# Designed miniproteins, single chains, continued (3): the designs that were tried, part 84

Each design is a single chain, and the fold is of that chain. pLDDT is the mean over its residues in the fold that is shown.

## One batch from the design tools (miniprotein)

Design m11094
Fold by ESMFold2-Fast:
Structure m11094 (fold): chain A 62 residues (1-62)
Amino acid sequence: SPVEIAGEAILKAQEILGADTPLPLPRPDDPKQTVKDIIELARKYGATEEEIKPLEDLYEKA
């Protein structure tokens, strides 16, 4: 489910950046955009491309 994939992306971003990192609010009607917003924020907070790869895979599945 795209909604479940967006949830997985949130958990993965918290794993990469730390649980206290403020993440973008999920868009309940646009899970794919939610994943994209998370990827952009992770890059802004200094995540490497290797750390971003799992998030990109989730984006393709959403």
Scores: mean pLDDT 76

Design m11095
Fold by ESMFold2-Fast:
Structure m11095 (fold): chain A 100 residues (1-100)
Amino acid sequence: GAAARAEALGGAGAVAAAAGAAAGTAEGAALGGRGAAEGAREAARAARGAEGGEAAARAAEGAARAAEAAAERAEGEGAEAAREGAREAREAAEEARRKG
């Protein structure tokens, strides 16, 4: 029904928005990687909220790669935060694939 379609579109939109945020966050890696960590965590949350699926897994993997790249450019706490965010996004991607 219309409500189920709205929920599916909302989930897909949230995953796409999280992937976009992660991409934008990679540009903000100059801020020490904290933004990359937030983007990756947002993508992980969106992927889990979507109850899995290939599209959700790809979005979370994209966010993880962006955060990993930001970690290599960042220093100190920013680099550690970005690596942690990347791990969360990769874990969410693996869970998304297992669920569907």
Scores: mean pLDDT 67

Design m11096
Fold by ESMFold2-Fast:
Structure m11096 (fold): chain A 71 residues (1-71)
Amino acid sequence: MRSEEARRLFEEARRLAEKGEEAYKKGDYKEAAELYERAIRLYQEGARLLGQPPVETPELEKKAEEARAKA
């Protein structure tokens, strides 16, 4: 069922974003950037499975860019 698969992707994306924030606060900027980027990809994949428009994640995109700049 695509809806259950999408829900699991959204849940994992949220967990990855939280791990990214934790890594960022510890100064692990490279790990934070990678975690934020994975979270964004999972949000987009989940939306695609539902046939919905891409989920807007501007704050995660900004955090990923900031983490990459500091790494």
Scores: mean pLDDT 80

Design m11097
Fold by ESMFold2-Fast:
Structure m11097 (fold): chain A 75 residues (1-75)
Amino acid sequence: SKEEILELAKKLGFTEGSLNVIKNILDKATPEEVERILELLRKALESTDPAEQRKYVNEIYLLIGEIQKKLLKEK
């Protein structure tokens, strides 16, 4: 769910600004993009290796950036 994504991102230390970007894109993201964000957030939170957690967090930021750029191009 969209609420679950926001709560998981908050637990990972995403800033208020990043959370607002996520909230704005979730309504226009595809179901597959939403599921991928959710999966990466869960993997980051479950990771006991700081390097692996950082890798997942970086993948989340890249995915969010790609979705945001796509949505900005449509405006």
Scores: mean pLDDT 79

Design m11098
Fold by ESMFold2-Fast:
Structure m11098 (fold): chain A 88 residues (1-88)
Amino acid sequence: AKEAYEQLVKSSDKRTQAIALNNLGVIEKNLGNYAQARNYYLQALDIYTELNDKNGQATVLNNLGVLEKNEGNYEKALKLYQAALEIY
């Protein structure tokens, strides 16, 4: 549920915050709220980057790529997918 993830964003554990933010982004994207989804994804990406969590970074970059593709921004989507692939 969205409410549970909103509570987890307030966690003192940075990884838990990043997971919650990424999941909130997925929920907002599924609701068609692309601007809010992007905001949540970028917050999650910032935290995963700080933690040097490559798997978390790749997951968020893929989600941002799907979001840009859904909005018709194919060049941005491709760059995001390439960035995720480089992490592996």
Scores: mean pLDDT 86

Design m11099
Fold by ESMFold2-Fast:
Structure m11099 (fold): chain A 81 residues (1-81)
Amino acid sequence: MESLKKAKEAVELLLEGVKAEQEGKLEEASRLFTEALRLLNETKDIPKEVEDLIQKAIKAFQEGKYDEAIELLEKALKLLD
Protein backbone atom coordinates (compact mmCIF):
# COMPACT_ATOMS: atom_id res chain seq x y z
CA MET A 1 0.00 0.00 0.00
CA GLU A 2 3.06 2.29 0.26
CA SER A 3 3.19 2.37 -3.57
CA LEU A 4 -0.44 3.54 -3.82
CA LYS A 5 0.21 6.35 -1.30
CA LYS A 6 3.25 7.57 -3.28
CA ALA A 7 1.34 7.29 -6.57
CA LYS A 8 -1.52 9.38 -5.14
CA GLU A 9 0.92 12.04 -3.86
CA ALA A 10 2.67 12.13 -7.26
CA VAL A 11 -0.65 12.54 -9.13
CA GLU A 12 -1.71 15.33 -6.74
CA LEU A 13 1.63 17.11 -7.38
CA LEU A 14 1.20 16.71 -11.17
CA LEU A 15 -2.32 18.17 -10.92
CA GLU A 16 -1.03 21.17 -8.91
CA GLY A 17 1.83 21.57 -11.41
CA VAL A 18 -0.52 21.70 -14.42
CA LYS A 19 -2.66 24.31 -12.63
CA ALA A 20 0.45 26.36 -11.73
CA GLU A 21 1.58 26.25 -15.41
CA GLN A 22 -1.88 27.52 -16.51
CA GLU A 23 -1.43 30.49 -14.12
CA GLY A 24 2.06 31.26 -15.51
CA LYS A 25 3.82 30.14 -12.31
CA LEU A 26 6.56 28.35 -14.25
CA GLU A 27 9.09 28.05 -11.38
CA GLU A 28 6.44 26.60 -9.03
CA ALA A 29 5.18 24.22 -11.77
CA SER A 30 8.77 23.02 -12.43
CA ARG A 31 9.31 22.25 -8.72
CA LEU A 32 5.99 20.37 -8.48
CA PHE A 33 6.70 18.32 -11.64
CA THR A 34 10.24 17.48 -10.44
CA GLU A 35 8.93 16.16 -7.10
CA ALA A 36 6.07 14.24 -8.80
CA LEU A 37 8.47 12.53 -11.24
CA ARG A 38 10.82 11.65 -8.35
CA LEU A 39 7.93 9.93 -6.50
CA LEU A 40 6.78 8.12 -9.67
CA ASN A 41 10.36 6.88 -10.30
CA GLU A 42 10.48 5.50 -6.71
CA THR A 43 7.04 3.84 -7.06
CA LYS A 44 6.72 0.23 -8.26
CA ASP A 45 3.57 -1.76 -9.10
CA ILE A 46 1.31 1.18 -9.98
CA PRO A 47 -2.06 -0.15 -11.28
CA LYS A 48 -1.99 -0.20 -15.11
CA GLU A 49 -5.15 1.91 -15.40
CA VAL A 50 -3.60 4.63 -13.18
CA GLU A 51 -0.27 4.50 -15.09
CA ASP A 52 -2.13 4.78 -18.44
CA LEU A 53 -4.09 7.82 -17.17
CA ILE A 54 -0.88 9.51 -15.91
CA GLN A 55 0.85 8.93 -19.28
CA LYS A 56 -2.17 10.29 -21.20
CA ALA A 57 -2.26 13.34 -18.88
CA ILE A 58 1.47 14.04 -19.46
CA LYS A 59 0.92 13.79 -23.24
CA ALA A 60 -2.10 16.14 -23.08
CA PHE A 61 -0.02 18.59 -21.01
CA GLN A 62 2.82 18.49 -23.56
CA GLU A 63 0.26 19.27 -26.30
CA GLY A 64 -1.03 22.31 -24.32
CA LYS A 65 -4.34 20.57 -23.50
CA TYR A 66 -4.28 21.57 -19.83
CA ASP A 67 -8.00 20.96 -19.13
CA GLU A 68 -7.73 17.42 -20.58
CA ALA A 69 -4.57 16.78 -18.51
CA ILE A 70 -6.39 17.93 -15.34
CA GLU A 71 -9.41 15.67 -16.09
CA LEU A 72 -7.16 12.64 -16.67
CA LEU A 73 -5.21 13.28 -13.43
CA GLU A 74 -8.48 13.67 -11.46
CA LYS A 75 -9.64 10.30 -12.88
CA ALA A 76 -6.32 8.74 -11.75
CA LEU A 77 -6.83 10.14 -8.22
CA LYS A 78 -10.32 8.58 -8.03
CA LEU A 79 -8.81 5.14 -8.78
CA LEU A 80 -6.27 5.50 -5.93
CA ASP A 81 -7.32 4.83 -2.32
Scores: mean pLDDT 81

Design m11100
Fold by ESMFold2-Fast:
Structure m11100 (fold): chain A 68 residues (1-68)
Amino acid sequence: SAAAGRAAAGAAAEAAARAGDELGKQSGFMGYNSPTAAGAAAGGWEAARVSRDPEGAALGRQAHLAGA
């Protein structure tokens, strides 16, 4: 259902944000990670827009890309 999908996407996004923050601190690549993170977010949004997957699944994939 949509509600279950939203909860899962929210949890995944939060986990990805924490993982990304921790990796950023460990690597020390703040400058290099900034443009890459921005590009990944923009690419994820565009991929969701042109994707043929269900809307809920597309949002979940955006969370995955943001954390990667």
Scores: mean pLDDT 50

Design m11101
Fold by ESMFold2-Fast:
Structure m11101 (fold): chain A 62 residues (1-62)
Amino acid sequence: MDVFKGLSRMERIKKALELHEKAKKIAEELGRTDLLGEAEVMLLKGESEEEVRKKLEEIIKK
């Protein structure tokens, strides 16, 4: 899913900041703030918060 499709430049910036805050929350909830960047990249690719959380949990288990 293209999360930025149909958005103006300012709307894209706001969306990127929203995804950054979501990534931070997921990483903090998992106790792995080092994974914030990985979570942010997955969200920017259009993955859901649930999919991102599952993928990060698999990384933590490894």
Scores: mean pLDDT 77

Design m11102
Fold by ESMFold2-Fast:
Structure m11102 (fold): chain A 61 residues (1-61)
Amino acid sequence: MSPETERTAQEVDDLMRQLQLSTEQAFALLRQRTGRDPEELSVDELLRLLLAVLQELQAQQ
């Protein structure tokens, strides 16, 4: 895995912990906000989109 992907994964994990979201809840938010199925995304695309969605959610709190 690339260093960029590893960093994104860590940031996603940290945000999910801070927001107290399960993986299922995070994936539901991704589907709702992007219209894309997490299962159809590459790991890199999935992590980048999750990071964006979670950062937006954090900014709204």
Scores: mean pLDDT 79

Design m11103
Fold by ESMFold2-Fast:
Structure m11103 (fold): chain A 62 residues (1-62)
Amino acid sequence: SELERAKEGARRAAEAARKYGTPEHAEKAQQGWEDAERAKTAEEARRYADLAQNHAVAGLAL
């Protein structure tokens, strides 16, 4: 489902942030993934997945 895909996206972003980003951005991406898991709609989950992705990308920007 679209909701499941959004949650999976958030999980992957949090994992990438943990593996390659700064600890601060990894924490924020983890929070985004946890919020996405609690989301009841695909739209809500996508917003949190985008948050997690933004922190994953920001942690990698040197």
Scores: mean pLDDT 81

Design m11104
Fold by ESMFold2-Fast:
Structure m11104 (fold): chain A 88 residues (1-88)
Amino acid sequence: SLRERLRAFVDEAVAELEKLPTVSPQEVAAIRELGEKAVDAVERGDFQTAARYAMALALLAVSTGSPEAAEVAKRLIDEIDRAMEEAK
């Protein structure tokens, strides 16, 4: 299902972020929460809310100061954007 696919991408992103020594467990948890909220919004067809959570996710990832975290977040956001495009 779309939810299972998107949640798998969130899980992959979180697993990659957890391996980064400069990203705190609190930052990883916040990124997971925003990702899961974006997935929930996509599933209910609330694409405006999904886009807002994706933006918050991007800003938080950049704020970690880790270029690798920003790249992981970008890949997750690209998958969320693709899912919104597919669901129209």
Scores: mean pLDDT 85

Design m11105
Fold by ESMFold2-Fast:
Structure m11105 (fold): chain A 57 residues (1-57)
Amino acid sequence: SMLEKKIKERVDEGRKRHKELRELAKSSDPSTSERARQELERLVKELGDWFNQVLAS
């Protein structure tokens, strides 16, 4: 379905970004690792909010 395709695309994008941020979170530079952790938290929240909106439609 079009819905499944849209979910897959968004999840794949989020998965790629999550992987990038997880690598940055391993940085020995505290400012880089802190920003990466904050962006990971935001990414998870945004994906959850988006998924709930899709399910409500």
Scores: mean pLDDT 81

Design m11106
Fold by ESMFold2-Fast:
Structure m11106 (fold): chain A 70 residues (1-70)
Amino acid sequence: GPRVPASQAAVDEAVARLERAGRPDYAELLRRLVQAVPDLTDEELAALTDALTGPDHEHIAGLLEELLAG
């Protein structure tokens, strides 16, 4: 189907989930990612939020920081 940019509600929920997980650093990283990747969808944002609250969160955060630096 057509790619639809993430809604503000989806961004707000993803940020809230990361803040509730005690990771305001990841919430800020996700905000930066949304600004840098205009085609990021609600589904991709949800998957990234799940990854950042999962067991591999440090590895995923490192990859996102590298993406934003390049």
Scores: mean pLDDT 84

Design m11107
Fold by ESMFold2-Fast:
Structure m11107 (fold): chain A 64 residues (1-64)
Amino acid sequence: SPEVEKLEKQLEEFREQTKKAQEEIREEARKRGLSEKTIEDLVEGLEALLELNERLIKKEIEKL
């Protein structure tokens, strides 16, 4: 349906924006003097949260 196609396109755009935001977060964290271990732990936590959000969006698409 047109609604599903629109949501799938928004999901793809969200993935692209998310990757850009993750890189910006890494740069800011380094600029603030955080250790590489702390930066990786932070990014890993953010990736887990994003995977959860993507799963929820896919579940909503399945209802359409």
Scores: mean pLDDT 78

Design m11108
Fold by ESMFold2-Fast:
Order: sequence, then structure tokens, then C-alpha cells
Structure m11108 (fold): chain A 73 residues (1-73)
Amino acid sequence: DAARRVEELLAEAEAARAAANEAARQAGALLEGMTPETAAEDLAQAQALAAEYLALTRRAAELEAEAARLAAE
């Protein structure tokens, strides 16, 4: 039913936000641990993690918006 669907969407949104926060944490750790020798590789990996963070944050917002629409119906 609609209530169960709202709960499922919110749970998926929470999982996406948790994954986004983990990607951001990993990117931060790479930048903090960076040395001149590892800078190019660490920056490339941090940029990839930043892209994941943005994609997951957008996904979470879309799921939350869908849950809000279903709850309002």
C-alpha cells in the first residue's frame, strides 16, 4: 500500500545518504593522507568519490520527494 511504499522510499533514501556520507568520508581521508608522491592518484580517486557523493545525494532527494508526493495523495 501507499504507506509501505513511502517507508520503502524513505529507507532507500536513508541508505543513499549513508552511502553518500561514506563516499565523502573516504574522499576526505584520501585528501588528508595525500603526499606529493600519491597526489595525482589520490586526487583522481577523491574526485570519483565526490561524483558518487553528488549522485547519491541527488538520488536520496528524488526518493524523499517521491515519498512526500505519495504521502500527500
Scores: mean pLDDT 87

Design m11109
Fold by ESMFold2-Fast:
Structure m11109 (fold): chain A 74 residues (1-74)
Amino acid sequence: LDEARELLEKIRKAAEEGNIEEVRKYTRQLADIAEKEGLTDEAEALKRLADDPNASPQDIVEAAERVVRLLEKR
């Protein structure tokens, strides 16, 4: 959970800085954590957003925040 929260903060910072490559990188790492914790569908959705050229940094941040909230209930 602490690692997932750290990744969310990195995603937020990268999004604020307009660094879409770092947003995608940390989002994929967060998806790997979600998959290991049994959130397979959410992990796949997060990876699709990270690889979607039309996804905004804000859309990715919102999806990442939702995944971290789900991880907090485990």
Scores: mean pLDDT 82

Design m11110
Fold by ESMFold2-Fast:
Parts: structure tokens; C-alpha cells; sequence
Structure m11110 (fold): chain A 102 residues (1-102)
């Protein structure tokens, strides 16, 4: 994997995670739920490690998401990406994710 391919993958994964988190946050907000959710997950395959951290804040005023992805190959960090969605950006991301599920 080239450095450019690794960076593109990290950015794609961070955007996908942020969109999914925004949709789930919007669904929780509609259910009257409020609060902060933190998710961290690690996936490893064939020497490639993907570390995902997602923080979602749900309030009556909206949903805020921060998604961070770190890619490591053979124990060395090769790419990092972060996506932050707030207000209208989070609403748009949730709508985009909902459309993908249809």
C-alpha cells in the first residue's frame, strides 16, 4: 500500500464512521436520549491495523461527531484522518447515510 493509498483509505473510513455515528446520534436524539458516547475499535488483518475512535454528543440542539482513524502497517503508523461534524453538517451526514441504507 502506498502512502497516498493509506491516507485515502483512512479518510474514507473516518468519513464512513462519522456518517454512521451521525445517523445513530440523530436516531437517539429523536428518541429523547442525550449524552456522550465514545467508541474505540481495533481491526487487524495481514499486518494492517485499523484503530477507530468515535465520539458522539447528542443534545436537544443537535448531534456532534468526531471520528479518528489511525492506520498502521507492520507496527508503523502510515496514515491518520479525522472528521468532525456539527449542526447542519451532522444532519447532512445522517441523511446521506440513511440514503445509502435504502
Amino acid sequence: MSAEEAQALAERLARAAARAAALLGKERQAAGEEGTTRLHATYERDGLTVELEVETVVSREGVEVRARVTLSKDGKVVAEAEVVLRGEEAERAAEEELARRR
Scores: mean pLDDT 83

Design m11111
Fold by ESMFold2-Fast:
Structure m11111 (fold): chain A 64 residues (1-64)
Amino acid sequence: GPVYRVTATEDVTAVGSPPITLKKGETLLLENPVFHEDGMISGISVETGVPVLLDASKVEVEPV
């Protein structure tokens, strides 16, 4: 599916099992991202294969 690069604009935790902690400036690749009206982004971490949920206000997102 489509892959997006997520870059943390501040320290943020992608909620999942296990959680992924990003420091400001770190990146995460998400497959099949869904942008929710509540300001959350869900997707599958490309590196771990696990579903995660992130606060969109704390990240920049672009297609790769």
Scores: mean pLDDT 85

Design m11112
Fold by ESMFold2-Fast:
Structure m11112 (fold): chain A 55 residues (1-55)
Amino acid sequence: MKKRLKELAKKYGVSVSSIQRLINELKKRGLSEEEALELLEKVSKEEIHEALESL
């Protein structure tokens, strides 16, 4: 898991803690950790930054 978080953080130019915050928020909305990771792998950089602003 940590390796995938680091790769997503690098891909989107955000911190690992920011990716973890998005995963935790998606889990609160009913997604599993695996579903949250899969969703984050498919979204654009702009969508990640907008989601972080909304948190």
Scores: mean pLDDT 79

Design m11113
Fold by ESMFold2-Fast:
Structure m11113 (fold): chain A 62 residues (1-62)
Amino acid sequence: SGNRKRILELIGEILRLIGEILDLERELKKEKDPEKKEELEKKIKELEEERKKLMEQLKSEP
């Protein structure tokens, strides 16, 4: 057990990213402009990749 604060910070960042992804997915569902849909999908994908990286950090380094 080292640096419990770091673990909590990583969890907090992951939860924040999940919230942002959910907000963007809600926007995507309501959006009718194809160009804006593509932009929202790209942003969601970028945030999903960032979340994946943080989850791997959380898994491998407490």
Scores: mean pLDDT 83

Design m11114
Fold by ESMFold2-Fast:
Structure m11114 (fold): chain A 90 residues (1-90)
Amino acid sequence: SRLLKLIAETLEEAKEAARAGDVLGAEIHLGVAEVALAVLLATSEDEELRKLAREALDLIARAIEALEAGDVEEAIRHLEEAIELLRKAA
């Protein structure tokens, strides 16, 4: 799936921004990924793909909470889990 690969790449960019201390850049990339996953969840008839989108969205939400708390390491951990999840399904 090209869309799942693109979302995973967007999350890699978010992870790189977070690692560099660019919290705003990370949040922008996370927002792009959230919109793509929310559209996928709303429009997909595939139950496994909808489950994947929900799991990825939960991990992104946890990453955002960690970034807002200043816990960059925790945010990166959640993003790594989301990237792995999306890449395995792509």
Scores: mean pLDDT 89

Design m11115
Fold by ESMFold2-Fast:
Structure m11115 (fold): chain A 112 residues (1-112)
Amino acid sequence: NPEEIEEKKKLEEEVKELVRFLIELGLLNEAFDLMSKYNLPQDPELDRLIQEAALANSKRVMTIEDVERQIEALKKYLEKLKKENAHPEIIEEVERIIETLQRLLETLRERS
């Protein structure tokens, strides 16, 4: 079924772009969860980016400001996806990540 193949291919490409964006933000757990959920093929370029992000994360403690910056970047990405008529499932994944980070932010603020 050519339509089903094209739909799957589009979704896979949009998932790969989101995973790359999450890695750039240092959200490695969220990136790994999506890679596993969508069974993405192994990519040497992504593997390198993951190693670089993991090293960067190991050198610092995550701050309230870091989480606020991650949420802002994801909200801008969500606006881009909606404007570009991205797959609804990708929009839902980004909204879910934003909600999770907002809950983390509230917890960090309560402990401050």
Scores: mean pLDDT 84

Design m11116
Fold by ESMFold2-Fast:
Structure m11116 (fold): chain A 67 residues (1-67)
Amino acid sequence: GDPEELERALENLRKALLDAGASEEEAEEAVELLLEKRFDEALEILEKYLSRATARSMVADLKKLLE
């Protein structure tokens, strides 16, 4: 496993959400959902703030790191 790559990917995702106008609570919820492998629910939060392409790309990268 790549704990450092996972941490970096989650930090980048959290920052992207906050920069796009998400609250800290929504950003943290998205991170927790991803760690729980609840990817569809995380994607719903991401797609509120990020483009569908960006959101799906970020989730796909995290799936590889969590598998």
Scores: mean pLDDT 84

Design m11118
Fold by ESMFold2-Fast:
Structure m11118 (fold): chain A 57 residues (1-57)
Amino acid sequence: SEAQKINQKIAEELREVARKFREEGERLDQIDKEKGEFAYRAAEVAEESAKLYEESI
């Protein structure tokens, strides 16, 4: 129960991180395409991590 609450909170924070990386990726893509791609990759990793925490054991 308590572990599930912690995992849900971490998942929410990771999704917020993913959203911020996507916003930065869009900005960076106009200036430095490689850095934009790295930001998009970071967002994908954060989203996948969020799913793992929600499904986790």
Scores: mean pLDDT 82

Design m11119
Fold by ESMFold2-Fast:
Structure m11119 (fold): chain A 58 residues (1-58)
Amino acid sequence: AEEVEELARRDAERIVELAETLSDAEFARALSEWLGVPVSPAQAREMARRARARLEAA
């Protein structure tokens, strides 16, 4: 249970770091490659928002 929360936090931290260092298009591409599914820039922005909210709540 605690290990799953740590992995989820680590994933959230990675998403936020990518969002801060990459352009919207590069960020969407990086997420698409990491998840193995096509991610649009709008979906990438939503994922970054959720990741930030998760880290703020932690």
Scores: mean pLDDT 77

Design m11120
Fold by ESMFold2-Fast:
Structure m11120 (fold): chain A 60 residues (1-60)
Amino acid sequence: MGEEAVRRAEEVALRAVALDLPVAPELVKLSIEAHRAYEEGDIEKAEELAREAERLFEEG
């Protein structure tokens, strides 16, 4: 669960960068925050940040 959340956030950030989307820097920031939350054992926070990244990508 936590590893998948980090992977999803990173994948969305990578796609946004590749597409040169205006939201890309914010998605990169969210992917870093999700990875940090996972490393700290906060799986719920990692999942929340991954969902936020996915939401912003859908809107961008």
Scores: mean pLDDT 82

Design m11121
Fold by ESMFold2-Fast:
Structure m11121 (fold): chain A 73 residues (1-73)
Amino acid sequence: MRSGVRYTVQEGDTAASIAEAMGLEVGDLVEIPQLGIRGRIVQIHPTVPAILLDDNIGVVLSPGLEVVLVERA
């Protein structure tokens, strides 16, 4: 099981490249602890480090932020 997967965002990452590295899909529950944000992925941007979470929460994944997979869809 890949629950508890973590990734530290690197310079030049896209949301798509982060999702590929972590095995993330739309519907997965993620947490970004440095921002105090937790939510389900609604959209993964293909060319920038940005994701849209449920409740219309847009997140820019700056280098050094940790992304945590909490629960799969």
Scores: mean pLDDT 80

Design m11122
Fold by ESMFold2-Fast:
Structure m11122 (fold): chain A 58 residues (1-58)
Amino acid sequence: STHSALTSYLKNEYGLSDEEAESLADFAIGFREGLGLPNNLLIPLAKMAAEVYLAYDK
């Protein structure tokens, strides 16, 4: 699924845990769908979310 693929991508690219990657994938998918944004923005949104999260992580 898109969610599973995005979760795996975030784990591999950013070294996130399963829980962190799933939460960020859910956020990116929900944000894209909620605003009716095109699918090609999904990966950019997920990257942005992960980078913001890591900048404020502890």
Scores: mean pLDDT 83

Design m11123
Fold by ESMFold2-Fast:
Structure m11123 (fold): chain A 58 residues (1-58)
Amino acid sequence: MEAALEEAKKRLKDLLQTEFKVSEEEAEAILAGRTLEEVEALIAVYERQVARREEAAR
């Protein structure tokens, strides 16, 4: 429940900071007030964007 949300938020925050070079403050703002379902959906969207970048980086 709460542990799953905390883990998902950490994953999204790490993804935003490492892959998209988002600042820590901006990443926290993006995560503020999100539900577990919303965070998981955002992770899927951003992971798909990373995959598309790899395709385009050829």
Scores: mean pLDDT 78

Design m11124
Fold by ESMFold2-Fast:
Structure m11124 (fold): chain A 87 residues (1-87)
Amino acid sequence: EREAFLEKLKEKHKEVKEKAEKWLKEDIEEARKLVERALEEARKAGDEESAKALEEALKGSDEEVAEVARGILEAEAYEELLKEYKE
């Protein structure tokens, strides 16, 4: 089961990588909105460390914003897969 989990996670990472490449070419604002939403959620949760990291990313280059947005989607994919395999 762990092997099947890792293979699905690898497929999700490929999908997220392709989406990040599309953001840089076509719509960086979509990536920025994802990071801004994550920042608001971190602030509401009192997660000062994550909030600071997200604020710094938003001040960076488009490439940095896309990379952080990619990390957010990878983390969401990991949590979704954990729900599938953890009953």
Scores: mean pLDDT 77

Design m11125
Fold by ESMFold2-Fast:
Structure m11125 (fold): chain A 74 residues (1-74)
Amino acid sequence: SKEEAIERIKKLIERFNELLKKHADDPDTVELLELLIDQLETARKWIEENGHLTLEQVKALIDRLEAVIDKLEA
């Protein structure tokens, strides 16, 4: 659902913010994480305002970003 997609994005933003705190002394990692957080916030706003995005497209984006953060947390 749209609500599930928004909730997953919010949780991803929380995870990226925790990584940002952990890597605060690494400027390259901070820059990358800030970019990803900005992209997630933009996606969340777009989904909230545009109810015509297909669930498959939203799920694919979230799955891809979850894979990215899983690698960064490893």
Scores: mean pLDDT 76

Design m11126
Fold by ESMFold2-Fast:
Structure m11126 (fold): chain A 61 residues (1-61)
Amino acid sequence: ADQKEVDLGVALITAGVAALVAKKEGIPKEEAIKEVRELLTKAGFSEEVIKEAEKVVEERL
């Protein structure tokens, strides 16, 4: 299995859930994006994967 593909999948699921929570709670788009970036950085995800997750949050909010 390609670890990069697994990491991308996890990051995109995380971003999708974060976007849904932000929409329900009225969290600003910029704050939701920042929180997802901090979480994925803490978890050791690559910058490339983090940027893809940020795009998902931005597009969903």
Scores: mean pLDDT 81

Design m11127
Fold by ESMFold2-Fast:
Structure m11127 (fold): chain A 83 residues (1-83)
Amino acid sequence: MEPESAEVKEGESLTLFGYFDSVDTASWYRQKPGEPKELIATVNKVGEVTKGKNGTIGGRPSSTLASLTIPKYTKEDDAVYTF
């Protein structure tokens, strides 16, 4: 049910979704080949958002859904994204 890893393509916008039904806190990570994982943002199930580095996230207090939207990619943003 939780998303695993998502790959993105240059020039496209990517929106990732995750559900809070069974978790208290969800974290979004970015990892480029040969580099360590980077925390983008953290959302808890009551919608409190701690934004990390270079991420836009839509956590909602009344929702079981979290979203992370990455605007149009350049090659510098090519990475694996994980929820």
Scores: mean pLDDT 57

Design m11128
Fold by ESMFold2-Fast:
Structure m11128 (fold): chain A 83 residues (1-83)
Amino acid sequence: MKELRRRAAQLEAAAGILRVAGDLREERGDYAGAAEDYEQAAELYEEAARLYEKAGDLESAAEARKKAEEAREKAEELREKAE
C-alpha cells in the first residue's frame, strides 16, 4: 500500500515539525504552548501508526507509536513546568 505509507510518512514529518516548534517554545519559556505542540505531534504520530498498520507495516507502526508516547510524556513534563 504505497499511498498509505506515503501519507503516514507525511504525518510523521508534520509531527517532527511540531516537535521542533515545541522545543523553540520551551526555550522561550512558553511551556504551555510547547505542551500543546507536543500533544499535537503525538496525535499525528498515532495517526501515522494507524496508517502504517493498515498498510501492513507493523514495524513502522510500532516506531510511530513509540514516538507518540515520547511526545505525550514530554507534553506532560512541559505542563508540569507551566506557570
Scores: mean pLDDT 87

Design m11129
Fold by ESMFold2-Fast:
Structure m11129 (fold): chain A 70 residues (1-70)
Amino acid sequence: SMDEMREEINKIMQKAAEELKKNGASPEEIKEFADKLIELVEELIEKGYSNEEILEEVKKKAEELVEELK
C-alpha cells in the first residue's frame, strides 16, 4: 500500500540521515539530502511508478547521495 511505502521510505531516510550525521554532515547537507529524496518520490508518483519501483529507486538514490557526502 501507499502507507507501507511511505513508512519504508521514512526508515530509509532516517538511517541515511543518521549515517550522514555520524560522518560529519552539516544540518544543511542533511536537509538537501532529504529534499532530493522527497523530490524524487514526488516525481516517480506523478509518473505512475509502482510502490516497489519507487522504493527501489529511493534506496538507490539514498545510497548514491550518502556516498557523495562521505
Scores: mean pLDDT 81

Design m11130
Fold by ESMFold2-Fast:
Structure m11130 (fold): chain A 68 residues (1-68)
Amino acid sequence: SMEREKEMEFRNELSLGIQRIMDQLPSLSREEAIKRLEELKNRLIEKYPEMRDEIETVYRQVIRFLEE
């Protein structure tokens, strides 16, 4: 279904976005990484507003990981 395809698109964009930031961590400052995560979060919420709660939950988990 189109809704299922949209969910798959969302999960792919979320995973790839996070992976891209994580791959650059050795070269990124914590502040730059957080900035990129905020940009990713905002872009995903705009494109997939129905996934807001999941996006915010994942964002908090990644920030917590990044702070340590």
Scores: mean pLDDT 83

Design m11131
Fold by ESMFold2-Fast:
Structure m11131 (fold): chain A 118 residues (1-118)
Amino acid sequence: SLGELYRAVSEFLQRLREEKGPEFAEKVAIAVGRVLGYVEMLERGLPKPKKIYTGDGWKEISEVEKKAFEAIEKAYREGKTPLEMAAEGLRVMAEGSKDPEIQEALRELADLLREKAK
């Protein structure tokens, strides 16, 4: 469920904040938030966004985010859970990351969500 997804993510981000500090956790949270937002939009039946809202206005979706959203949409069409949908999006975001520590954190969260979906 979406509630299970948000709980798992919140617990993971809190652990990162304690282990690696708030600045690192915030960078990971931004990437994770993009994935969660799209999973929620699909679950609510909202149309695919051309832009994302960042608090300071609407921004264009990056190529990595487009690929992540395509992976999420594929999982949704296959009848996968929100946990599995988010895991697929996070994997793509990790592959597109240039920061090895952010990449590792995103992969760890994706694997954790996949395990919880079983």
Scores: mean pLDDT 81

